# Ledger of designs, part 27: designed miniproteins, single chains, continued (3)

Each design is a single chain, and the fold is of that chain. pLDDT is the mean over its residues in the fold that is shown.

## One batch from the design tools (miniprotein)

Design m8967
Fold by ESMFold2-Fast:
Structure m8967 (fold): chain A 77 residues (1-77)
Amino acid sequence: DVEEVEKLAKELKEKLLAAGAPESFVEGTQQAAILAAKDGGKQFAADVLRQSARYGRSKGVPPEAVKALEEAADKLK
């Protein structure tokens, strides 16, 4: 549910920042995932996290941050 995604997004924010992801990218990803959870549940939030991982990879976000996004999406399966 939304609360579970909000908790995961908070934990993910700490991991992404620690891995060196830009603050604006982290905040945008967190907000998008929470909004997706409200509109389409966990599956939609997972899809948004996977899209953010792909986008981040294309923009030079550190590999550890991209991996954290993919792992978070897998947890919401």
Scores: mean pLDDT 83

Design m8968
Fold by ESMFold2-Fast:
Structure m8968 (fold): chain A 72 residues (1-72)
Amino acid sequence: MKKVEIAKKALDEAVKLGFITPEGAENIKRVIEEDPDLALPILRAMAVTAREKGYDEVAEIFEKAIEEIEKL
C-alpha cells in the first residue's frame, strides 16, 4: 500500500537524522503495516514532536510524507 511505503521511508530518514532509534522505527513500521490507517495520525504526532524538540529537518520530512499520503 503506497501510504505505508511513504511512512516507512519518512521513518528511515528520521532514524538517519537521530530523531528515533532503528528499533523504534521498526516497531512503528509493524504497527502501520498491521493498521495502515494509523500512518497519518502517527506521522502527524511525530511531526509535532520533532518541531517541539528542535528537529526541524525531521519535522519537514514527516510533513512532506503527510502531504504525499493526503494526495493519494
Scores: mean pLDDT 86

Design m8969
Fold by ESMFold2-Fast:
Structure m8969 (fold): chain A 60 residues (1-60)
Amino acid sequence: SMADRAAAAVRNALLDKGVPEEKADEMSERFRKALTEASKLPPEQQDVAVERALREIVAE
C-alpha cells in the first residue's frame, strides 16, 4: 500500500541519518499507522494529520 511504501522510505531515511534500527522500525511503524488512520478521516483533515506525523518524525 502507499502507507507501507511511505513508511519504508521514512525508515531508510532514518537509517541513513544514523538512527538505530530498533528506533527506525518503531518510528516508521508509528508513521505507517498514522497514515492509515489519516486515510479514514475527511479529506480536509487528512493533510493536517499527515503533516503532524511527519513533524513528529523530523523533530527527532
Scores: mean pLDDT 78

Design m8970
Fold by ESMFold2-Fast:
Structure m8970 (fold): chain A 70 residues (1-70)
Amino acid sequence: SQLTTEQLSEAGAIAASLGFSPEQTNRIVSAIMKNPEISEEEIAELTGISKEKAKKLVDTLEKKGLITKK
């Protein structure tokens, strides 16, 4: 599984639109590049955000086909 530059840019824009900081957005994009199957729990751990915010991010990314489920 791999993402194009366009898809990575869109993932970053989505994270920023949801209120994540530039540092959190960078961690999110890097994590997705390394593991497109990344869970909401893993994102919450990596960024220090609540599971509720991580879930919203993951749901949005999954609906756009930017990450795989599970």
Scores: mean pLDDT 77

Design m8971
Fold by ESMFold2-Fast:
Structure m8971 (fold): chain A 84 residues (1-84)
Amino acid sequence: SKEVEEKIKEILEKAPGVVDYKIGSGPLHLAVVDIRAESEEEARALMDKIVQEIEKELPDYKVSGALIAFEGDRATFLLLVEKK
């Protein structure tokens, strides 16, 4: 729903390290999230915190983040938010 999309947007805008994001629409809530980090491990830790915040705000949804690229100091994640 659009309400889920807006909540994801709010969390990403406040999240430390997030430098860019693009949110898809439809029944499958997908986002591409760019995180600035010094290492892949740091990027994953920052994304894990984002996943936890989304799950806290949207308890009826399952949230996962997958690292799809890491180039220089920029990590790109595919974020999936699905209804349980």
Scores: mean pLDDT 83

Design m8972
Fold by ESMFold2-Fast:
Structure m8972 (fold): chain A 80 residues (1-80)
Amino acid sequence: MSDVNAVNGDRLTPLQLAKLAGHEEIVEVLEKYGASETEVAPVTPENEEGLKKDSPLHKAAEEGDLEKVKELLEKGYDAS
């Protein structure tokens, strides 16, 4: 569940970015896939590429691209 709860340079998760941008439907989808704002950057993803950059999921959540958020969660973030 680390990727959906990854933080960007402002220590914001995709869920927090969606809330800040007012994308309630994206918030709901992210929560369905295990996203949480309960802890600010408590456990970061183990597979970081040397730089703490915003992920495609952060960008999609901020932009309000619900379809892209769903695609990213379904392809790269299987809860099974």
Scores: mean pLDDT 65

Design m8973
Fold by ESMFold2-Fast:
Structure m8973 (fold): chain A 58 residues (1-58)
Amino acid sequence: SDIYMDVQRSIVDTGSRVSNDDNFQSLSDDRINNVRQYYPDQTDQFSDYVQQVYQQSQ
């Protein structure tokens, strides 16, 4: 489903803009939980991707 890719892309775009914002991690956690509900097999990869974006911003 395209929704997984849209969520992942949205997190990346948000991370690039607000990587220094403490709210970014909380927003990422909420979106990861939503993805887990629909794509449990891909949740770990999505979480790793969000973490990579966060680390690249530092």
Scores: mean pLDDT 54

Design m8974
Fold by ESMFold2-Fast:
Structure m8974 (fold): chain A 64 residues (1-64)
Amino acid sequence: MADEEKAEELVERALARVSQASPSLRDKMQAVDEVVAEESDKYSPKVLAEARRRVVQQILEEEE
């Protein structure tokens, strides 16, 4: 789906920003929210929410 493709691009960008953040979970989450805010004009709210959810899930899996 077109939304899936867009969400994947957003996930990649968010993960790139997360790699620049401090290693704490909180700082990684802040980086995700910053990317979502920066890209909010380019994507639908549904795509933004799904991309954020996927990035958060990946971060949590790495913390486990």
Scores: mean pLDDT 76

Design m8975
Fold by ESMFold2-Fast:
Structure m8975 (fold): chain A 56 residues (1-56)
Amino acid sequence: MDGQFLTNLPVGSEVEVNGVKGKFLGIDAEKRQAIVEVDGKKLYFPLDEAEVELIE
């Protein structure tokens, strides 16, 4: 269940989305987008196209 990881990921976690590193801010479920803060900017990544990886 590919959406389960993102749903359970804490806000503020360091993630990499499509090679871009940032802080996970949550999911816009209505628009099916992941919200990631990169260099103080909010970026929106479509869940159908986004490969999200937790950075530890």
Scores: mean pLDDT 71

Design m8976
Fold by ESMFold2-Fast:
Structure m8976 (fold): chain A 73 residues (1-73)
Amino acid sequence: MSIETLKELNKELADAIKRAQTALSKEELNAAVEKARPYIFNMTLHALNGDLEKAREDKEKAIAILDAAIAAA
C-alpha cells in the first residue's frame, strides 16, 4: 500500500517538476527545486512510514513552491 501511494505522489511531483522545467529558466528551476527539496524528502519518509496525511501535506507544499516559481516567472 505505501509503495503504491509513494508512486502516485512521485508522479504528481514529477508532473509539477516537468511544468517548472517548461516554464522556468535553468537557474530559476534549480532554485525552486532546492527550496522544495526538504518537503520532497519528508514526503518520501512519511509515505514509507505509512503517514499518508503528512506525505500528502509535504507533496502539496513542494508542488506549491514549484507552482509559485512558475507564477513569478
Scores: mean pLDDT 83

Design m8977
Fold by ESMFold2-Fast:
Structure m8977 (fold): chain A 58 residues (1-58)
Amino acid sequence: GEEGARKAEEAARNARAAGGLTGYAGAMQSAIDGRQGADPEKAAEAARRAALAGGGEA
């Protein structure tokens, strides 16, 4: 939900600020965790909402 979207967006921003490479690694790890353990349904929902929030000119 909203909390998941906020957290994903914040994590992505922090990862980019840390050096870009960390951002890539973080995104890959998040995808793996979401698919293999961290409630993939909620992970997918958070990713969709983060994408909508990041594209937020709509």
Scores: mean pLDDT 56

Design m8978
Fold by ESMFold2-Fast:
Structure m8978 (fold): chain A 110 residues (1-110)
Amino acid sequence: SATDLALEALQYLQKAIDLVSKGIDDPSSLKEKLSKAKEYARLALSNLVSLGTPEAREAARLTDEAIELLDEGISGDTNTALEKAKKAKEYLQQAKSLTQSLYDKLRQQS
């Protein structure tokens, strides 16, 4: 259902945010955490694209921007990885906020 897809996307975005935050807090694990965060962001992106609503499309765009930043972080040096991780986290938090609003609306309609 659309509600289940939105809930799963929300949970995947939260897992991605948590992993990026853990990587920022412990730079020795940063690239490993960014790689795992990217996989969860990709799963969220898939669900958001499938939802296809205007809010889901905007959340998908923000999630895709975060994935690109995570890839740049993984490919860069440690300082680049940290800077890109911080930017990716901001985009993921924005995508999560939009996804939360969509999920809340879908729950009220069911």
Scores: mean pLDDT 91

Design m8979
Fold by ESMFold2-Fast:
Order: sequence, then C-alpha cells, then structure tokens
Structure m8979 (fold): chain A 73 residues (1-73)
Amino acid sequence: LEELRKELLKLIGEILALIGDIIELEKEIEKLKKDDTEENKEKIEELEKKIKELEEELKKLLEKIETLDKLIT
C-alpha cells in the first residue's frame, strides 16, 4: 500500500510538471502573437506542436493513475 502511494504521488508530480510546462508554452505563444512576424508564426507552430506532445504524455500518465486506482479499489 505504501509503495502504491509513493508511485501515485510520483505520477501526480509528473502530471503537475507537464501541466506547468504546457502553461509556460501557452504564455510564450501569447507573447509571440502580440508581434505578428513570420519568425513568430514559425515559433508559434513549433510551440503548439510541443504542447500537443505534452498533452499526449499527460494523457498517458492519467491512464496510469486510472490503472493504479483500479488496483487499489
């Protein structure tokens, strides 16, 4: 039980870190949108791609939590 709690807390920590990274990338996109240059458009596309990758990682971690929850309950 204690080992399962430690693993769950670790996964929660990883999820919070990913959410933080996504928020920071969204803030950078908002800054870039204020100055409508071609260079900024390219950077926005790159950042949006990174956000999608982080969202997929977040989804996988949430699935792991659901799996652990089913094992505990």
Scores: mean pLDDT 80

Design m8980
Fold by ESMFold2-Fast:
Structure m8980 (fold): chain A 94 residues (1-94)
Amino acid sequence: SMVEKLEELAKEVIAIVKEKVEAGASLRDILFAVAKKVEERAATLSPEEQSQLYALLGVVADVLAEAAAAGETDPEKIAERIERAVRELLAKLE
């Protein structure tokens, strides 16, 4: 299902974000890495399914921007915020 595809991608994205935050990467570098992972997955999907992947990218980007604005550097707290935003997104797709 599309929900399962998004859950799998979300886990991969969260792992990338945690790794990059722990390494002290910039917001730009984190967003670039996440966008590349989303684009790689999107290339194998229909345009309709791609729109849902880009919605996931949008919620992740929003959480990262909010964390940066708040000065949050804890990878676990950032991951928890992303997990919450993803759960809210997936609930809207059920």
Scores: mean pLDDT 83

Design m8981
Fold by ESMFold2-Fast:
Structure m8981 (fold): chain A 66 residues (1-66)
Amino acid sequence: AAEEAARKAAEAAAKGDSKAAREYALQTGNSGPEAGREAGLRVAREYAAKGDAAAASGAWGAQMAA
């Protein structure tokens, strides 16, 4: 699912694993560009609200890649 891939991109970014973060960001688009963009943006907002800037950036990357 697009949201699952976006969460994995966020987690990888939080760990500093830029390669894994990029790979999961690309996978976020597998459900279609609209679903991928919405999932990435939703996850980015959730992490930003919690103050986790690194994870939010990873999810934002997933939204941009979709």
Scores: mean pLDDT 72

Design m8982
Fold by ESMFold2-Fast:
Structure m8982 (fold): chain A 71 residues (1-71)
Amino acid sequence: MEEGKLYAQKAARKAVEGDSEGALEYARKAMEASDPETGAGLLRALAEVAREQGLEELARELEELAREAEE
C-alpha cells in the first residue's frame, strides 16, 4: 500500500522535472505495488498532475494504464 504511493510520488516528481519516461516507469511500479482499485486511482491522480504540467501524452498513457489495472 505505502510502497505504491511512494512510487506514485516519484512518478509525480519525474513529471514535474519533465522526465515523462521516468514518470511512466514509476507509475507502472505504483500499479504493480497496489491492488487494482488503488493502482487505478493513483494512475488517474498522476494523469491529472501530468495535465497540469502540460504533459498531455503522459496523461493519456497514465489513463490507459489505469484502465488496464482495473481489467
Scores: mean pLDDT 80

Design m8983
Fold by ESMFold2-Fast:
Structure m8983 (fold): chain A 89 residues (1-89)
Amino acid sequence: SDAAVTAALRDLALELAERLGGLGTERGDAALVEAARELQRTLAAADHSDPAAVEAALRAFLAGLRERFADDEEVQALIDEAAARVEAV
């Protein structure tokens, strides 16, 4: 159902935000902590009645994160895992 797809995408995005924020805190990397906050704000602003809108917002966030952290292997691994999980929903 659309509600189940939206819930899966939301939980995936929240898990990614927690992992990015945790990594940023562990490293003392303010940019990663802010990226986690941006993802939380993006998710809060998304139309949760429309799974396509939630997916599009998450994909756009992941694309921007890939560009900002292109040389960060740990961040790229988190993005790759999140992208694969979006495709599986």
Scores: mean pLDDT 86

Design m8984
Fold by ESMFold2-Fast:
Structure m8984 (fold): chain A 108 residues (1-108)
Amino acid sequence: MADPRENLAAVAESLAETARRMAELFKQGKYDEAARLAEHTARVARSLAEQAKAAGMPDEIVALLEEAARHFERAAQYAKQGKYDEAVKHMEEASELFRRAAELARAA
């Protein structure tokens, strides 16, 4: 735990895996559980983006975290509408955005 950017990368990678697990929950028919976790994770991702900005992290990393949070929010909304395939798609997009944020954090 010597590098703030490595810490951010590790958290972003953890959120990417969480997004993939939520997509799996939707595919398993655990819709209410997946939607609730998506709403919770969206709040965590937004909080992380705000903390990253306050810590002076690059705007591109903050933007990726904010975009990932929006995808979690959309996934929860689609799940409530019974559009589970769209919810899965948004979870997979969120996972990719967190992975990109982690790669940028380590590259800088």
Scores: mean pLDDT 80

Design m8985
Fold by ESMFold2-Fast:
Structure m8985 (fold): chain A 68 residues (1-68)
Amino acid sequence: SLEDTLERTRERLAKVGESTLLAQQAIKDAENGDFKRARELVEKAKSDPVGADTGDIAEAKLKELEKA
């Protein structure tokens, strides 16, 4: 039903939002030199399949920051 589709969409958007906030905080922590906390936040973002792509992008950014 449309109601079921809307509920699933809302739940998925909430998970995407949560993973995005975790990834953004991880990048900020890495830019401040706190790579331990940054990695922990990336792992939390990637713990839900919905956040996997966002977490992978953040992880790639952390690797670039570690090399600089």
Scores: mean pLDDT 78

Design m8986
Fold by ESMFold2-Fast:
Structure m8986 (fold): chain A 82 residues (1-82)
Amino acid sequence: MKTYTLEIRGQTLTIEVPDNVEARVIGGVPVLLPIGDVPKEAVLAGIAANLRNIGLYLDGASGEELIAATKDDVARLKEILK
């Protein structure tokens, strides 16, 4: 696993992510990007998570809400990538 430190609406999140997932903040939105040769389920889960976080961001979700969503997204990707 790799540890990432992300800044989301003035909140700091430190989180462990699978080695084949990259965590970034793009335009203020936390995104999870499966990289390399991963199952289709992981790719689709990543896309779905990123679309949900974009929607939350545009709806004015707090940093705490975006952090909670990101933690749930990482937990799901950890389960798929076991």
Scores: mean pLDDT 86

Design m8987
Fold by ESMFold2-Fast:
Structure m8987 (fold): chain A 100 residues (1-100)
Amino acid sequence: EEARKRATEEFKALLDIEVLRYRASVDPEDVATVEVEAKDKDNTLLRARGRITPERAELEAEEGSKYRFVIREDDAGYLVAAIEADDGRTLHLAGVPLPP
């Protein structure tokens, strides 16, 4: 819950993006599955899915999306998100705790 709330808040503040869905789950192998669905003020949809392991994580947006999400795990076990616009601008978000 807290990770989802924080991600939603940061996405809204950073890109004027409304997060429609944010789902994260962790399985017994310590693999987190993440799904994001969002839209900007122009009603451009972003959909991304991925998995996060202790070693590496990357969440990719749907092909042709105006925005790309990259979510990484830092050395302290927090998720660090970056959002890249189609024009090449990159915006970084603060880390959020991994879901339990």
Scores: mean pLDDT 53

Design m8988
Fold by ESMFold2-Fast:
Structure m8988 (fold): chain A 67 residues (1-67)
Amino acid sequence: MAEEIIAAAKETVKYLADEGWDADLIAQTIRAIERAAKELGLSDEQVQAIRDAAVKTAKEAGVEVTL
């Protein structure tokens, strides 16, 4: 489950960055994914892995995100 959410978060964030969404909107999207992951019962470590992967993907797509 965590790996699947990480993959989905990376795909979503890359799509948003490629479409020209700004850093604040991408940050809000990442926060929404983190909240959903917590509600699904993922550990703090798994949620952090999702956040780190999403932030790294945004940066690789040219968007610096602050969370």
Scores: mean pLDDT 83

Design m8989
Fold by ESMFold2-Fast:
Structure m8989 (fold): chain A 86 residues (1-86)
Amino acid sequence: MEEAARRARELARRALDLANKAVELIKQGKYEEAKKLAQEGLELAMEGLRLADQAPEDREAVLLAIGGAIAAIGALTDVRLKGIET
């Protein structure tokens, strides 16, 4: 499943990028913007995981999708915790 694996890797990378940007916004005190980016990253990571399930032999795509999901969840959790202080 060439297309599904390629798309899963692309979505995982985008999810990681959004999660990193969300963390940077948290450091700047922009919690509403950070929450929006973290949620978008989580949605992309979840789609990437579904696509990776269609190409289970591509372990790199699966691992990248899992990594993206973990990063997005972490960023969203940090927004929720830090946002309480604002």
Scores: mean pLDDT 75

Design m8990
Fold by ESMFold2-Fast:
Structure m8990 (fold): chain A 86 residues (1-86)
Amino acid sequence: IEQMRKNLYDALVASGVVSEEEAKGLAYYFAGDLAENQGDLEKAIEYYELAIEHFEKALKEDPENELTKKRLESAKEKLEEVKKKL
């Protein structure tokens, strides 16, 4: 939990400024990655789906944000990768 919050903070520092929706997307994305690495594929799917939802909301607020679009695509790729393992 604390490690995920630090990852979110580090991502915010690295990217400059992000929306609240993008920050939520990042937090869920890191949770999905952690769950996948622990072998909890069902939780990884849940977290990546939540990451996609929040990145899509962020992209609706700022359609020209290339970084948000890249993050959304990454989350979708991760979701498909995990689904193949089930």
Scores: mean pLDDT 78

Design m8991
Fold by ESMFold2-Fast:
Structure m8991 (fold): chain A 60 residues (1-60)
Amino acid sequence: MLQELADETGVPVSVAEDLLAGAKTHGVELSEEDLREALRVAATTAEPSREAARELAAER
C-alpha cells in the first residue's frame, strides 16, 4: 500500500500518489517496487533542504 511505502521511506503519501498520477498521465505503469525505489530517492533528496537552496543558486 502507498501508506506503507511512504512510512518506510519517511515520505508523505501525497508524494507517492503524485508519482502514480504522473506516471499514469504519461501512460507508464509503476509497480510497487518502482515506487519504493522512487520514494527512497525522494526521501534522500528532500531531507537536506540546504542542498535544494544550493541547487537553486546554481540553476541552469
Scores: mean pLDDT 65

Design m8992
Fold by ESMFold2-Fast:
Structure m8992 (fold): chain A 81 residues (1-81)
Amino acid sequence: SAAERAARYLREGRGDAAGAVMVLAGNDEAAKLLSEGVKAAREGNEEEAIKLFTEALRLMGAEEEVAREAARAFVKYILSQ
């Protein structure tokens, strides 16, 4: 599913690919939350970034635990750059 692909891309650090999946699936709100989450992560607000990424994936239909795991992985990726 699109949700599974988006979550996988975030676990791989591929934020642009995840955003593209969200837009192509017609979920502009999820893509917006993803963009806001990247901004929060770069500002050092890890908690807000995890929340925003989790909400984006949940809007795509991801299960809560899958969404949270992917969100945490992506935050770690951003902070390692």
Scores: mean pLDDT 88

Design m8993
Fold by ESMFold2-Fast:
Structure m8993 (fold): chain A 58 residues (1-58)
Amino acid sequence: SKEAIERLKEILEKYQGIKVSDEAAERIIKELKEEYGAKSDEEAVEILEKELEKLLSS
């Protein structure tokens, strides 16, 4: 979804300092959904954000 793509791009820039195209973001979301077993694009992005927050907190 467009919302998931935008959120993923924000997260990657904030936590990893990388910028990706919309096409790359869509591919990353698909891979995350497969890896996490997420039911939606939005859920996959939320799981990634929580994992990155844990790394920042440790």
Scores: mean pLDDT 81

Design m8994
Fold by ESMFold2-Fast:
Structure m8994 (fold): chain A 110 residues (1-110)
Amino acid sequence: SAAERAARLRALVAELARAHDAAVRALAAEDYDAFLAEGERMVALVRELAALTDDPGLRALAEEMEAELARLREAVAAGDRDAVLEHYARFQAALAEALARVDAILAGLE
């Protein structure tokens, strides 16, 4: 049902918000292992949102987030803090666009 779909989407958005908060805390603590793990979780959650909505835009954003996460892993391995901040900004921009798309889908289900 539309109500059950909306409830599932809201639950995933709440998990995505928790993963984002955890990633921000990890980055502030310079805990890059935890930061990258939360990045992987955020990509997986956007992919699940894309699958549940069958939205090609969300699929493309999940792929963009995964590409930026790969660059983040390389930057972390190199100890390049400036590159970490650059690729995280791009990751966050794609995440913000994904959240805006989910909000529009949810508005259509109300």
Scores: mean pLDDT 90

Design m8995
Fold by ESMFold2-Fast:
Order: sequence, then structure tokens, then C-alpha cells
Structure m8995 (fold): chain A 60 residues (1-60)
Amino acid sequence: GPVLARAVMPVPATSPDELALREGDVVEVLEELPDGRWLVRSLRTGEEGLVPASALEPLP
């Protein structure tokens, strides 16, 4: 099934490749990058973008 994670804090988007998240937003993890960012899709908005992995908590 999809790999899901939850935002543990609000995440701002500061560049066009980044995704803004609200605290508690659930995302699907599409790709883990070696720089500590994950490419994710927001289940609330359907938008895709990069977020810091430190702002996300993997769901069981």
C-alpha cells in the first residue's frame, strides 16, 4: 500500500519545488531524497512537492 506520513508541524513553502503543509496533514511519500527531503503528495489538496523529512512522522 502507499507509504503515509503526517506533518508534525506547519511547513512553509519557500521555493516552487516545495510543498506547504498544515500540522496534521497526511501525505503519501513518493520518493526519499538523499538531502533529507521527501517528495510527497498531500492527501488534503492533491498537490505534490518537497518537504523536510524532519517535519514528517511515518504512519504505521
Scores: mean pLDDT 85

Design m8996
Fold by ESMFold2-Fast:
Structure m8996 (fold): chain A 100 residues (1-100)
Amino acid sequence: MELEEGEKRIAQELLEEVEKIANDAASRDPRAKAGADALIDTVRQLLDQGKPVEEIAKAVLAGARAIAAVMDPETGAEFLRRVQEAVERHLKRYRELKEK
């Protein structure tokens, strides 16, 4: 029970952080808006379906790469870096939770 609750909390926190990063990117580069909205919708669907954090993380990274590809190179690189840092932090928490 504690393990399942912790997994859901990590997935929710990842969604919240990705949503903030994606919306910030869309505010800086309008070309990112459609991709950001699609990424947020995809992550919400995966969370609603009870997908594991690792599967959600893979979808986030794939979506972020697609968004970065349509942005200005500098802004896109910063956006992708922030998403990668968020994913790595939450995956580390997930792995530590699973180890216990």
Scores: mean pLDDT 82

Design m8997
Fold by ESMFold2-Fast:
Structure m8997 (fold): chain A 76 residues (1-76)
Amino acid sequence: MKEIFESTLLAAELYLATLEAMGVKNLKVKIYDENGNLIFESEDLQEAIDALRKAAKNPDRLDDTKVRVEVEYEEE
């Protein structure tokens, strides 16, 4: 399955945490900024969450920063 959506960095982190709780397999995560530039890419959910957390260091920018999240995973 592949999902693409626009959100804030915080919302993207919550979404990834939800997928981890659901037990999905073979996750690939790509985060793009509003201009379509790849911010980071990871096949490790924890690495992706940590990168989002680091990007969220500036709380004023967190809500104003729109990102596009692309997530691919396999059904169990």
Scores: mean pLDDT 70

Design m8998
Fold by ESMFold2-Fast:
Structure m8998 (fold): chain A 68 residues (1-68)
Amino acid sequence: MEEKIKKEKERLKKDPNDAEAWANLGEAYLLQGKFEEAIEYYEKALEIDPNYARALGNLHLAKALAGK
């Protein structure tokens, strides 16, 4: 998981408009139970690609889990 986070952060250093990399960071943080950080990363992905279905679905899930 740490390796995946590092890889996606390096990917974003080269291209900060990579919606997939932002969504992948969101997924990694969601799996760690870090729901607030996951929300922020999914929102970044959706700022770049508003129709990114995977990011939108996972954002709703992360918000539901954070709101408990």
Scores: mean pLDDT 82

Design m8999
Fold by ESMFold2-Fast:
Structure m8999 (fold): chain A 74 residues (1-74)
Amino acid sequence: SGLEKLREPARLAEEATQLVEEGGDLKKAEELLERGLKLLEELLSVTPESPELKEVKERTEANVKRFEAVKAAR
């Protein structure tokens, strides 16, 4: 469904953050985060503003901040 595509950036960012929090492969986590951010940028460029898109953006950005904090602490 279209909602699954909208949620994909947040899912990828969440997966990346979980991986780095668990001490996993940092390179793989960075790739997942970059893919999520790229998809978010594409969605923001072509998709009309909606509560669902706003929620996905906020969740993605929150996970990016958490990822950066974990990476900085290592």
Scores: mean pLDDT 83

Design m9000
Fold by ESMFold2-Fast:
Structure m9000 (fold): chain A 70 residues (1-70)
Amino acid sequence: SLAEQRRAALLEAFDETAKRMEEEVKKINDDLKAGKISEEEAYKRLVDAFVEAMDELGRRIRAEQARLAA
């Protein structure tokens, strides 16, 4: 069914976003451990990455919510 396909696609988008977040967190932690960035810079990058990921996922969820309300 179309509903099953849309549910699967949304869950896949969530998983892809989570994987990108994990990759970004790893890069930030690696740079911090290597002394390339300060703890303050690492925190700022983490916050920025979280906001970006949540905005992207939120946009997709809101689009599905609007579709279901129509």
Scores: mean pLDDT 84

Design m9001
Fold by ESMFold2-Fast:
Structure m9001 (fold): chain A 60 residues (1-60)
Amino acid sequence: KEELEEFIKKLDEKIEELKREIAEMKETGSGSELDIQLLEGMIGLLEGMKAFLEKKLEKL
């Protein structure tokens, strides 16, 4: 319930943080292409987790 909602919120905040980091890395030319791809992969995983948890929350 409340714990699940809070966790979803934290996932959303982390996704936004990672997207900002990627944007800054691309803008400044810092980090490798591999690092950016890994961060993009992490965002995909977190978005998948968020979707799964949101679906569980709807059934409560």
Scores: mean pLDDT 80

Design m9002
Fold by ESMFold2-Fast:
Structure m9002 (fold): chain A 71 residues (1-71)
Amino acid sequence: GPAPPRWSELSEEEREELLRLAVETALALSKPGTPDEVIIARAVQLLRLGYPDVEVDEAVRERLRAILAEL
């Protein structure tokens, strides 16, 4: 079959929606009191399951932390 879309092929808006979905899902799967760093690590794992080529640099991690702080 055709290859799945790559992270690099997504728009900025599509990437932002996926970051938000990953954080929301990781938070929903986490117990109250789970450290933010553990939730962020889970969000990164969820992103990599859908997009193995995702580059998770410090800018992406800061955005995930900002999204988590708003939830």
Scores: mean pLDDT 82

Design m9003
Fold by ESMFold2-Fast:
Structure m9003 (fold): chain A 103 residues (1-103)
Amino acid sequence: GIGLEIAIALLEKLLGLVMELLRGAPVEELRERLEELKAEFEKVKPYLSPAQAAMIEAEIAAFEDLLDRYAADPDSLEVILQAIGLALRLIGRILDLEREKAS
């Protein structure tokens, strides 16, 4: 696993982004939160396998794409729900990475 402290740091950044999205925050604030998550991920990347790092990077890139769609239509419930779903999947992956060597 990546360690509990690293998992908590990533989860705190991701949950912050989800909470701002649920509050209807401007796209600029959501992008700032995503950049904070990306910065935290770069700190943990050396502790991940190349496959694990690539998987998380792909999900972060998918989140960036969803924020571009949100910027075009911030009232789109479909885009908001897709973004929340992707965030929940990323939470699951972070928890799995922490538990990988504990099982």
Scores: mean pLDDT 76

